Designed miniproteins, single chains, continued (3). Designs and how they scored, part 25

Each design is a single chain, and the fold is of that chain. pLDDT is the mean over its residues in the fold that is shown.

## One batch from the design tools (miniprotein)

Design m8895
Fold by ESMFold2-Fast:
Structure m8895 (fold): chain A 68 residues (1-68)
Amino acid sequence: MVKEGEELVKKAAEALGVSEESILEAARLAFERGDPGGELTIDQAAKFAGISRAEAAELIRAYIEAKK
């Protein structure tokens, strides 16, 4: 899960032309505040990886928690 979350974040960052920290910050805003822009970022990551939005959210959350 943690390694899969790391790979997902890297792939999304490369595809969107942003830093990995930008993807993680967008995901945190979605998880903490229900930020629409952050939710769209998670949806984009899921689409690029060919997985569900729920699975992408869980993988990214696990990766964020592992970095604490």
Scores: mean pLDDT 80

Design m8896
Fold by ESMFold2-Fast:
Structure m8896 (fold): chain A 56 residues (1-56)
Amino acid sequence: MAEEVGENARLGAKWLGLTDEQAEKIGEVAREAAENPDKQKRIELAVKGTAAAMKA
């Protein structure tokens, strides 16, 4: 499941016209967030990590 979340996030970023590098970073962050057992921590990591990847 976490792998699917990361892959979908990566594909979504590419559909938005982001670079392959940015899309991969977003996908990785989303996958890591989805692997956390704490739902609240997963949401926090996904939001903050995605924002950080977009700024990079």
Scores: mean pLDDT 69

Design m8897
Fold by ESMFold2-Fast:
Structure m8897 (fold): chain A 56 residues (1-56)
Amino acid sequence: MKTVNLTVKDSMGAGALYLIAKNTQGATGDEVKIVAPDVSEAARKAGEEAQARLDA
């Protein structure tokens, strides 16, 4: 198991964070903000794909 920050692998984590934020905001009706201080282009792309699937 690796606990080191991995750019490409971290893209999956970014997608999960977007899913959590959307569910929390929908359930409570409150605004949820997520801060990702170190997000690569791969992580951003994965997050956008995850959000697109939720919107479908």
Scores: mean pLDDT 51

Design m8898
Fold by ESMFold2-Fast:
Structure m8898 (fold): chain A 72 residues (1-72)
Amino acid sequence: SSPSQQQIDDVRQQIADLVRQRRYDDARRLIDQAYQQGIITQGQYRAAMSAIYRQQGFSTDDIRQYIDQLQS
């Protein structure tokens, strides 16, 4: 079954709260869990992970390498 809008909104809110707290490792784990549970698409997963790494100050090239390694 497709994920509900409420499930997507809940995950989005939890990620936002973790980012506000600078808990980037927890935010990435939550994004990974949401993807494994089928709550978010592969495209949303890549976008969310890229956004977290960018918030941490990683370069565009480093972010690309890390994301490609996660989906190898």
Scores: mean pLDDT 81

Design m8899
Fold by ESMFold2-Fast:
Structure m8899 (fold): chain A 73 residues (1-73)
Amino acid sequence: SMEERIKKLKKLVEELEKEVEQLEEAIKELEEEYKRTGDPKIETKLLFLKAVKGSSEYLKRRAEEEIERLEKE
């Protein structure tokens, strides 16, 4: 049903929000380490984590848009 689909999407949004929060904390810690060390391995890891965070934020936005669409119909 539409109600079951909305519930699943809301759960997905909550899970993605938690993943984004965890990635933000990891990025913050690595940015502080990179500022101290200038280690190119940390720079590479930061680029990867920022890309993963961006993907999770994109998926969350798409899920939120779908929830809004379904709730209006």
Scores: mean pLDDT 88

Design m8900
Fold by ESMFold2-Fast:
Structure m8900 (fold): chain A 68 residues (1-68)
Amino acid sequence: SMAEELVKKGKEAVEKGDFEEAIKIAEEAYRMGLKEAAREILKYLGSNLSKMSPENAKRAFELALKLQ
């Protein structure tokens, strides 16, 4: 499914340290109404908060608030 593909791409981006790309994928999933896919990607991002720039951490946090 599209949701599964987006989660896979988001996870791969996090594993590569490409947090900007992972956030973009999570934001796209949210815009498409794939809220669970966006949450899954945010969980991977959340495990790596200390490795993120402040700007990327803020974007992830703002998306997480929209999903609460």
Scores: mean pLDDT 87

Design m8901
Fold by ESMFold2-Fast:
Structure m8901 (fold): chain A 83 residues (1-83)
Amino acid sequence: SSMANKLFNEALSKLKSNPQQAVTELIELLQHEAEDVREAAKVALGIIAKDEPNLVKEGLEKLLKHEDERVRKAAQYVLSLIT
């Protein structure tokens, strides 16, 4: 969807200037009401993890302690892609 493309591109654009903020924003979007937005955030985190695993690994590991099960499952999925 157009929203998924926007979220993905915005996350990548922030990655060089403020990578922690980009990851934090995508984590918050995993809790969004719209399913398309949640999937876009998950996909964006997956692509970021594949491209720059060292940059996102610490943030993703922190998400494993998140109170929302959906966020924890998304973090586990994305971390599985770093193999």
Scores: mean pLDDT 75

Design m8903
Fold by ESMFold2-Fast:
Structure m8903 (fold): chain A 65 residues (1-65)
Amino acid sequence: SLEEKKREALELAKRLAVAKALEKLPNAESIEIEVIDGTTVVATATHGEEKAVVKVENPILKELE
């Protein structure tokens, strides 16, 4: 279903956001994931005072537009 495809795309976006955050800050102590409007994933990686923020859009929603 379309809803399942959107869910799978959101999971993929989460994985991509985490990977990109770790590329920016490989020694991250923590990673927080926030979903905005159900379509955009924000991953914040933190190591001490250092932060890396990555924003990824749901890929299937771009294909459906």
Scores: mean pLDDT 77

Design m8904
Fold by ESMFold2-Fast:
Structure m8904 (fold): chain A 62 residues (1-62)
Amino acid sequence: SLASQITGHAIRGIGALLDGDLEAARESVERLRELSRKLKEQGDDELAEEAQRIADLLEEKI
């Protein structure tokens, strides 16, 4: 599901930041923003906002 994909990319992004892999962390942000757009197109605004919020939090650490 798209919700599972959000969780997966969030975990990968956090792991990348802990490892100092800023390139992988940026990729996780990009994938979360893509999922947010896809969710908005499906009308799932709450889950889209959650994906965007996680992306914003990860991006602040980069």
Scores: mean pLDDT 84

Design m8905
Fold by ESMFold2-Fast:
Structure m8905 (fold): chain A 85 residues (1-85)
Amino acid sequence: SDKEQIIKILELTLKEVKEAKKNGDLEKAIEAIEIAIDVLEEYFKDNELAKKAIKALREALEYVKKGDIEKAIKIIEEEIEKLKK
């Protein structure tokens, strides 16, 4: 289902952002989030859950750009939990 694919994209993005934090690689975290936004916009444009995920990812991206990668991780985790309900 679209929902399962959207959740999988967010879970993979979360894993990459957590790895980027561990390695001190903010550029890698930015790249991972931007790729996820692009994939969701390209393949799930008309899906309401994808629109919510994109909004959360854009918020997370702004926190990474400010150096607050922990807040970005929390935003992505909270969005995944909301989608699983």
Scores: mean pLDDT 89

Design m8906
Fold by ESMFold2-Fast:
Order: structure tokens, then C-alpha cells, then sequence
Structure m8906 (fold): chain A 89 residues (1-89)
């Protein structure tokens, strides 16, 4: 479902942040690519809820920030993505 794809994007971004915090940049890149894949699948669904799309987009932005070393800002966006995902349920 669209909510499952959004959850996958958020979980992938959370893994990207964790890997970046540990200095494992290859793992953070891999997790970010998974978040991109989930978002692309979600954007291909014409029935995807707006909140699910917004949550997945914020999750990808968080993963990109984590790769740039902006860990605190990435964490804040992931907290917002989680709140939107809970609202979409």
C-alpha cells in the first residue's frame, strides 16, 4: 500500500541517518537509494495520500542532509516525517 511505501522510505532514511552518525557513508548511501526507490514507487501511485507523499519526501530530504553531515536537521525532518505518517493512518 501507499502507507507501506511511505513507511519504507522513512525507515530507509532512519537507517541512512544512523549509518551517517556512525561514519558509515557507504551504508548511508545504500539506505538513501532505498528511500529514493520507495518514493519513486509511491509517486507512481495516483491514489497515494498527500500526507504519505509528504512524509516520504521529507524522509528523503533527511537522508540527503545526513549524507551532508547535517545530522541534527536530518533528525528534525525524520521526526516530522514520522508525525505525518501517523496522521496518514
Amino acid sequence: SSLELAEEAVEAAERALRAAEEGDIPAAVGATLRAIGALLDLEADPDAPELALEAARLALEAARLALRGELERARELLERARRLLEEAR
Scores: mean pLDDT 88

Design m8907
Fold by ESMFold2-Fast:
Structure m8907 (fold): chain A 75 residues (1-75)
Amino acid sequence: SQQQQILTQYNQTVNDQFTQVSRDPSTTNQAINTINQQGNRMQNDPRLTDSQKSQIRRMTQNTINRINTRTQELS
């Protein structure tokens, strides 16, 4: 479905941002900003259900937590 494609694309985006930070920790703030901006846009998408919006919120928080942990490990 279109909704499933949106969720899959967001999952790919947050994973790509995590990979970018792992390769270059100087990108941490840019990656967090990108994830927050895209996550906020998707949470406001009228095509998504409340359950899917909650999934986006969880993916956003989980990825930011992983980025912060990774940055701490690399410092």
Scores: mean pLDDT 84

Design m8908
Fold by ESMFold2-Fast:
Structure m8908 (fold): chain A 55 residues (1-55)
Amino acid sequence: EAELEAERERRLAQIDKTIESIKKEFPNLPDEKIDEIKEVMRAIVDRELARRRAA
């Protein structure tokens, strides 16, 4: 379980870095769209971790 928590934290940190890169590459994207992308990425991470936990 501790490994899954560390994995989740690591992936959340990567999401933050990815969002900063997206903002730099696409400065015209509105904050609302950036927030939607964050939510989708977090949902994917949580789903992946749930699958690993079940396996």
Scores: mean pLDDT 78

Design m8909
Fold by ESMFold2-Fast:
Structure m8909 (fold): chain A 75 residues (1-75)
Amino acid sequence: HMAEAEEYEKKGKEAEKEGKYEEAGRYFTLSGIHYYKAGDYKKAAEAFKKAAEAYEKNGDLGSSIAARAESERMA
């Protein structure tokens, strides 16, 4: 799960650089899920926070709120 989490985090960062905020939000969410499965709750929380920020930039408030709630639960 750790290698998958790191790969999704990398894809999320690339999507952010390209202005693809919905795609970035999805990749950061997948990264957070895989960090959670790996037991790294701090990195999972950081990934969900990045997902929330990406969704907010995309105007998707529902997905942003959901991702932020997951980040706060793990902090």
Scores: mean pLDDT 84

Design m8910
Fold by ESMFold2-Fast:
Structure m8910 (fold): chain A 78 residues (1-78)
Amino acid sequence: SHAAEEKLFLELLRLLVEEGLSEEELIARGHELAKQLGIPDEVAERMARGIVALRRAGVPLAPDDSEADLARRVLEAL
């Protein structure tokens, strides 16, 4: 099942968006992260665009603390 990897990937994208990455930077970084998590590039790009759209719509993207800690460690390892 890819559900856990997809959830972690979305949390990573959320952190990058909150740190001020552009949509283009987010898509590029998303492809790198997707390879590490086994997520197809097309799915990764769609998820990245979705997160950017949610931020533009003003939807809160606050994580669960445990997911944020895991996402931060994955980002630091890459």
Scores: mean pLDDT 70

Design m8911
Fold by ESMFold2-Fast:
Structure m8911 (fold): chain A 58 residues (1-58)
Amino acid sequence: SAVEETARRLLEEEGLPLSLLPEVVRLAEGIARGFGMPLSEGLVRLAVDVVKIDLASQ
């Protein structure tokens, strides 16, 4: 899907493991659904940033 390809590209650009792909997609879709927002590249980037913060906090 377009969201998976966007998430994969952003993870690769940030040097993050592609094993995070399912979590990024799940979070982006969850935010979009929860707030009634369209699933945009900006929202996928937000999901990547949230996952980065969570990973650093573990």
Scores: mean pLDDT 81

Design m8912
Fold by ESMFold2-Fast:
Structure m8912 (fold): chain A 98 residues (1-98)
Amino acid sequence: GAVSSESNSGTLTLTADKSLVQEGEKITLTCSVSVEVNSVEFLRNFKPIPDRATITKDGNVYTLTIPSATVSDSGLYQCLAKGETNELSSGVQITVSA
């Protein structure tokens, strides 16, 4: 029936410029949300991102940048988008080599 086709409420896409990063290189993550949400948060290993990281917003695109990576910046990076009634999340694994 028609009801089954109308339950699609958008997508969240998180991408990384590089999943394998050398120490001292830049980490860049891009999070794209197809729908309007109340908030977008970046996490690393379910914790806040490093102090030297910056987040920029351009419309529905959020960019996380770490300008000089260390091996301690390795981990699961997540983008979490929260709406009034739904949450969308996506993750990427980043590995930083010395």
Scores: mean pLDDT 77

Design m8913
Fold by ESMFold2-Fast:
Structure m8913 (fold): chain A 110 residues (1-110)
Amino acid sequence: PLTPEQVAALREAADVLRRGADEIKKAVDSGNVTEAAKALERTAEELQRIADRLAPHNPDLAEVLRQIAETLREAARKVKETGDIEPAKKAADFLRTLADVLRAEVERAE
């Protein structure tokens, strides 16, 4: 039931989630709180742009992507306010799992 435009948007979202998870993980592994927060915010911004393009075609999926983006912004805020890297580590694990799920759904739709 997914259109080619929805499949393309979800494929792009999966790639953003995977790349975001890798970048956040790299910052976490180096203990770089500032880079972890920046990676979280960049990933959230990219997901928001995909959600905005997807909204006319699938508002429910767009809302899911917006909720993920908001979760990442909240993690970035906590990392900045506390200096604790743990919210970034948990976010990276979450994004990796979501990327795998979305990739599997996209491959099944093709």
Scores: mean pLDDT 86

Design m8914
Fold by ESMFold2-Fast:
Structure m8914 (fold): chain A 85 residues (1-85)
Amino acid sequence: MSEEELDREVYEALALIFEALAKKSTDPLEQGIAYLKAGELYLKAGRPEKSAEAFDKAAQYFEQAGNTELAEEMRKKSEEARKLA
């Protein structure tokens, strides 16, 4: 395993942890932040499709939290991630 491959595996593992934290939370703002972090980590892991899914979830939870501006930013990040897939 190269250092680059190790970094990708670490980022993917961290993304999975943040997804798990988001699923356990009942606070939409906390869920949105956790999915945002997972989305960024999936991009670093070379998983753009998973990143797009995470950003879509983040957008949903930011809308539930009443933060429409963050939700729109997350939708944009999801679209950009899908273009990399």
Scores: mean pLDDT 84

Design m8916
Fold by ESMFold2-Fast:
Structure m8916 (fold): chain A 60 residues (1-60)
Amino acid sequence: VEELLKKKEAVEESFDAIEKHLEEMGKKYDPEVAEKAKEGAEKRKKELVEELEKKAKEAL
């Protein structure tokens, strides 16, 4: 259980870092690039969270 909690925390931290990076990219370069990266990050976050939730349910 502790390992799954740590994995969830790592995923959240990773996406928080990505979100901050996207904000910086939008400011530096182009909002269009930020939007594209945001869509990719959101999709990946959903997939990872769903997989972790499924594993957590199976492990109880």
Scores: mean pLDDT 73

Design m8917
Fold by ESMFold2-Fast:
Structure m8917 (fold): chain A 62 residues (1-62)
Amino acid sequence: MSEDERLTVTIAGELVDAWMKDPTITEEELRELARRKGKELGASEEVVERAVELVMAAIEAE
């Protein structure tokens, strides 16, 4: 598993946890959380955006 893949999964997991605790959370709030987590973990903007896209797709599929 690449470092980028590991970071993407880690950030996506944090976003899913936030959504499960508050299903009314907005896409913008999830993006802000992802950016903060990405900065803390040293993830690139591409990794952050990929994590957000994966979580939004999963939420819409529910």
Scores: mean pLDDT 80

Design m8918
Fold by ESMFold2-Fast:
Structure m8918 (fold): chain A 92 residues (1-92)
Amino acid sequence: MAEELIRRAEEIIRKAEELIEEARKLREQGVPEMAELAIRHAEEAKRLAEEAIELAKKGDLEGAEKKLLEAEIHLGMALIAIGVAKLELKKK
């Protein structure tokens, strides 16, 4: 169980880093507001996933699950913000 939670957290961290990179490119292309929102949510998802790894290593599996759920919510918000940024870019 702890190994599965750590694996999920590592996947969230990887996805968050990919979204941060994509959002930085969108910001450079002239859609800063939604790109910055995406970066903030992706950074928060990464932070929460890193906390989940620490909790899982300490045997707090319930705490780790809660942090992973929060991380997944922030990752989803980052994806939505990137989607909106891409739509705004198409209008320019």
Scores: mean pLDDT 86

Design m8919
Fold by ESMFold2-Fast:
Structure m8919 (fold): chain A 62 residues (1-62)
Amino acid sequence: SAARARADALEQQGDIAEKNGDYKTAYELYRQAASAYVAAGDTKRAIRFGERALKALEKYRK
């Protein structure tokens, strides 16, 4: 679905930002991915990327 494809793209962009140490961008993208997974009906991935967003935010604040 278009909603799932959008969520997957946001996840991929977040992963790239995290690998580059850009934790602020990773936080923003993972938060957007979590919301997109909610819209796609994927509760398990929504929870996962909500948690990853918070972890990225923690690293950004250090």
Scores: mean pLDDT 88

Design m8920
Fold by ESMFold2-Fast:
Structure m8920 (fold): chain A 55 residues (1-55)
Amino acid sequence: APSKAELLARLRELAREMGASDEEIATLEAIAQTLSVAQLEQWLRWLERERQRAA
């Protein structure tokens, strides 16, 4: 399973690809740090799905 650090790096990359500002990315990372690995994985899967829907 991916580590929390790996999931945080993926979150940062996805948010950047979706056009989030540096301040927005910092806010998302702060929230993600409070989540469990499983919760963060579910959130990333949802964000990736939303990104594909928007494309």
Scores: mean pLDDT 79

Design m8921
Fold by ESMFold2-Fast:
Structure m8921 (fold): chain A 59 residues (1-59)
Amino acid sequence: VEELKERALKKIRDYAKSGNVDEAIKLGEEAANRLKELGASDEDVQRLIEETKKIAEEA
């Protein structure tokens, strides 16, 4: 589960750096939903969403 979060965040950062901020946000939402389906805690899911927001705002 943690490995999936790390990989998702790396892809989100790559999209944001490429100027595709909207795609980065969509990927973050999809990854958060996937984590919840795999049994991740609500806290872990929210952490991914917050990190995605920070990455998008920094871009």
Scores: mean pLDDT 77

Design m8922
Fold by ESMFold2-Fast:
Structure m8922 (fold): chain A 80 residues (1-80)
Amino acid sequence: SEEKLEEAKKQADEEFEKLKAELKKNGVKDPLKITEELRKLITKLGAQMREAGLSTSDINEVMTYFALKGSKFIQEVYLS
């Protein structure tokens, strides 16, 4: 369902923004540590989507979407 896919992307956005805020609050600037925290979150989201019964195709689309957002955030940290 397109609605389920968009809902999953929205949830991924919300979780990503929470992680980004927490890392900034704690003064985390190490790109390797940021990458590890993003990897942990993407793994958790993938497991949650599988439990929720999303298709492998939909899960892969959400994970790709999240990976692109994570890459942009890492670039922003490097430029700061």
Scores: mean pLDDT 79

Design m8923
Fold by ESMFold2-Fast:
Structure m8923 (fold): chain A 61 residues (1-61)
Amino acid sequence: MIDQAIELIRQAMELISRGEYEKALELGRKALEIARENNSPQMVIDSAETVIRISEELLAK
């Protein structure tokens, strides 16, 4: 993918599906940072924030 933020979000979602929540959280945070720096569409920012939230909730379990 040309957009690195979208690539990281995809990888984070794969990690969530595998139960690797800590790693998913790290990738989600990196994706959010890149998306904000590149003025990515709101949908990309929202997706990164969603991945972060899900990863945090599953880690608290």
Scores: mean pLDDT 81

Design m8924
Fold by ESMFold2-Fast:
Structure m8924 (fold): chain A 73 residues (1-73)
Amino acid sequence: MSPVEKIKEAAEKRGISVEITEDAKDAELPLIVTATFADGTKARVEVTKEEQIEPVVDGLAAAGATSLKIEKA
């Protein structure tokens, strides 16, 4: 499973919608994840290792992220 697919799966199981940019579709790490929160604010996180995927997505979900955008770093 690609890093992008792992982020998507982790986000979707937490009820977060995911947008994948065309350049990120086949990209390896590092990836840029931009979270949008319910209040309209955004946070940008660079994911450099597979081990970071679950904790980053979990942390963003706990902070109230409603959507993630995945881009190539």
Scores: mean pLDDT 83

Design m8925
Fold by ESMFold2-Fast:
Structure m8925 (fold): chain A 76 residues (1-76)
Amino acid sequence: MDEKLAEASKLVLEGEKAYKEGDYGKAAELYKKALSLEPKDASTWYNLARALEKLGKLEEAKRYRELARKLEEEER
């Protein structure tokens, strides 16, 4: 099994928990760590963008949404 995929999945779940608790900064950091392991995970790029929007980082969020959309198109 790919250990990087397992660790990335764990980080995404921790990020989702932080997001639900309203800690958008921690959620964004956890999603960034997950993406350092699995950079082609389009869903995690969307989750990062959503957390960044909550933090008011709209330009960064827009860039990551565009990246996620391109990755999703590449997987088709």
Scores: mean pLDDT 83

Design m8926
Fold by ESMFold2-Fast:
Structure m8926 (fold): chain A 65 residues (1-65)
Amino acid sequence: MSLEEAKKKLEEGKRLFEEGKYEEAAEKFTESARILDELNLTHDPLFAEALMGVGEALDKIKELE
């Protein structure tokens, strides 16, 4: 796993969120966060951004239920 892979997953999550595909967006944001955690980059701003994306996507899913 690589930092570039984490960035790609983060961007995919953002696109899916904009398309209203919140469940898929949450999955991509979660994958990005897991890659960053595995690389021990939990203090990187990208990790915070990925976790925020997961939270926002899950909030949208809950709102639609």
Scores: mean pLDDT 82

Design m8927
Fold by ESMFold2-Fast:
Structure m8927 (fold): chain A 75 residues (1-75)
Amino acid sequence: MELLQKASDALRAGDAEKANEYIEQAIEKDPSLSVAAVSLTAPFRDDPAVRAQLQKWAAEHPLEEVRAKSAALLK
């Protein structure tokens, strides 16, 4: 969970690119964190880097819940 905390801190600091790196590392180590990662990005969905990550998850994430939630945030 430490990587998602670092991602949250990076998003609040305005560094969405670094936040995406931490999120990808967290999901790689523990795929069960994927839904939490989508929820973490929700307040920042207007950021272009966050939006690009949400588009990627909506198109190709293996979990239906992650795809659906990511697509909903892109409306």
Scores: mean pLDDT 81

Design m8928
Fold by ESMFold2-Fast:
Structure m8928 (fold): chain A 85 residues (1-85)
Amino acid sequence: GEEAGRGAIAGGLAAMDAGNVTGGTGGALAGIGGEFEYETLGKGEGAVGGGRAALAAGEAAGSAAGIAGGRAGLEAGLRALEETG
């Protein structure tokens, strides 16, 4: 059981790193779409500011979700190791 627990921990850590990068990238791409909508539907400083805020929020939300998923895997692996000695 110990090998499976170590694999889960390694996978969880890798998932946290990949989730942070991939989630951040996905959030950034979604934010760019939001920025484009603000620029096409509205004009002026308020519209541009709204687009930038959407980009930043998308990036942060994507990274946070990816990290949370990886962390759950890490915690499950740690519990499995504790149960097997």
Scores: mean pLDDT 53

Design m8929
Fold by ESMFold2-Fast:
Structure m8929 (fold): chain A 107 residues (1-107)
Amino acid sequence: MEKKIEEYKALLAENPNNAGAWYELGEAYFKQKKYEEAIEYYEKALSLIKDKNHPLRIEILKNLGEAYAKQGKKEEAIKYYEEAYEIAKKLDPKLAEEIKAKIEELK
């Protein structure tokens, strides 16, 4: 995991506008249960994706919801899951049902 973090940091030193690398860095911190840092990196990745219907936006929004849920921030978690659901229901109905289940679990 630490080696992957260093790889993603090296990639971002080369191109700081690489949304995928910011997302992967967020994932690495999430796996370490460092949810605050994961949220910061996910938000950075999200800020770089201009296309509101981009598939990576769904993954980032879903993982922001999960990270906030892990912190006990239920309202923020639901907000991000709902944003992910709005996009997913148009592009990926199976992922939309998964996200909907996460929202219902938190209500």
Scores: mean pLDDT 84

Design m8930
Fold by ESMFold2-Fast:
Structure m8930 (fold): chain A 66 residues (1-66)
Amino acid sequence: MSEEYVKAAEMYLELGRYDKAIELAQKAIELDPNNSNAWEILGEAYRKQGKDEEAKQYFEKAEELK
């Protein structure tokens, strides 16, 4: 389920494996596009990669879903 992908993505984000975190967060979004946590993880991963503009868009999407 999307919850499992979110938890896995958070783990990889903490480990600094941003590419894997993005992949898993995208899988969570495919299963549930309204999962705000998955969008927040995408934002964090992109921010950690220095892609601040893309990160902002994902964070805004996460906030809209609250």
Scores: mean pLDDT 83

Design m8931
Fold by ESMFold2-Fast:
Structure m8931 (fold): chain A 89 residues (1-89)
Amino acid sequence: SIEEFGKEVLEYIEKKIEELKELLKKTKDEEEKKEIEKAIKELEKLKEELKELMEKGELTVEKAIGIKLRAIGILLDLELKLKQIREKK
């Protein structure tokens, strides 16, 4: 069902936010912290967007997939930026 799929995407985003919050606690580099905090904020915004669509009964499979792909994009961008920061040192 769309409700089950929406819940799975929501749980995925929530898990990634928690993983990044744990990474942030262990991070000492200020530039890396800034990029992790930015990624957390962007994922929290996607989580709010998904919740709003679910509450309004406007969630479709296409919209849920789109939100998940955007979340993956945020995570991939963060990994690239962290690599670039670490390679500068």
Scores: mean pLDDT 89

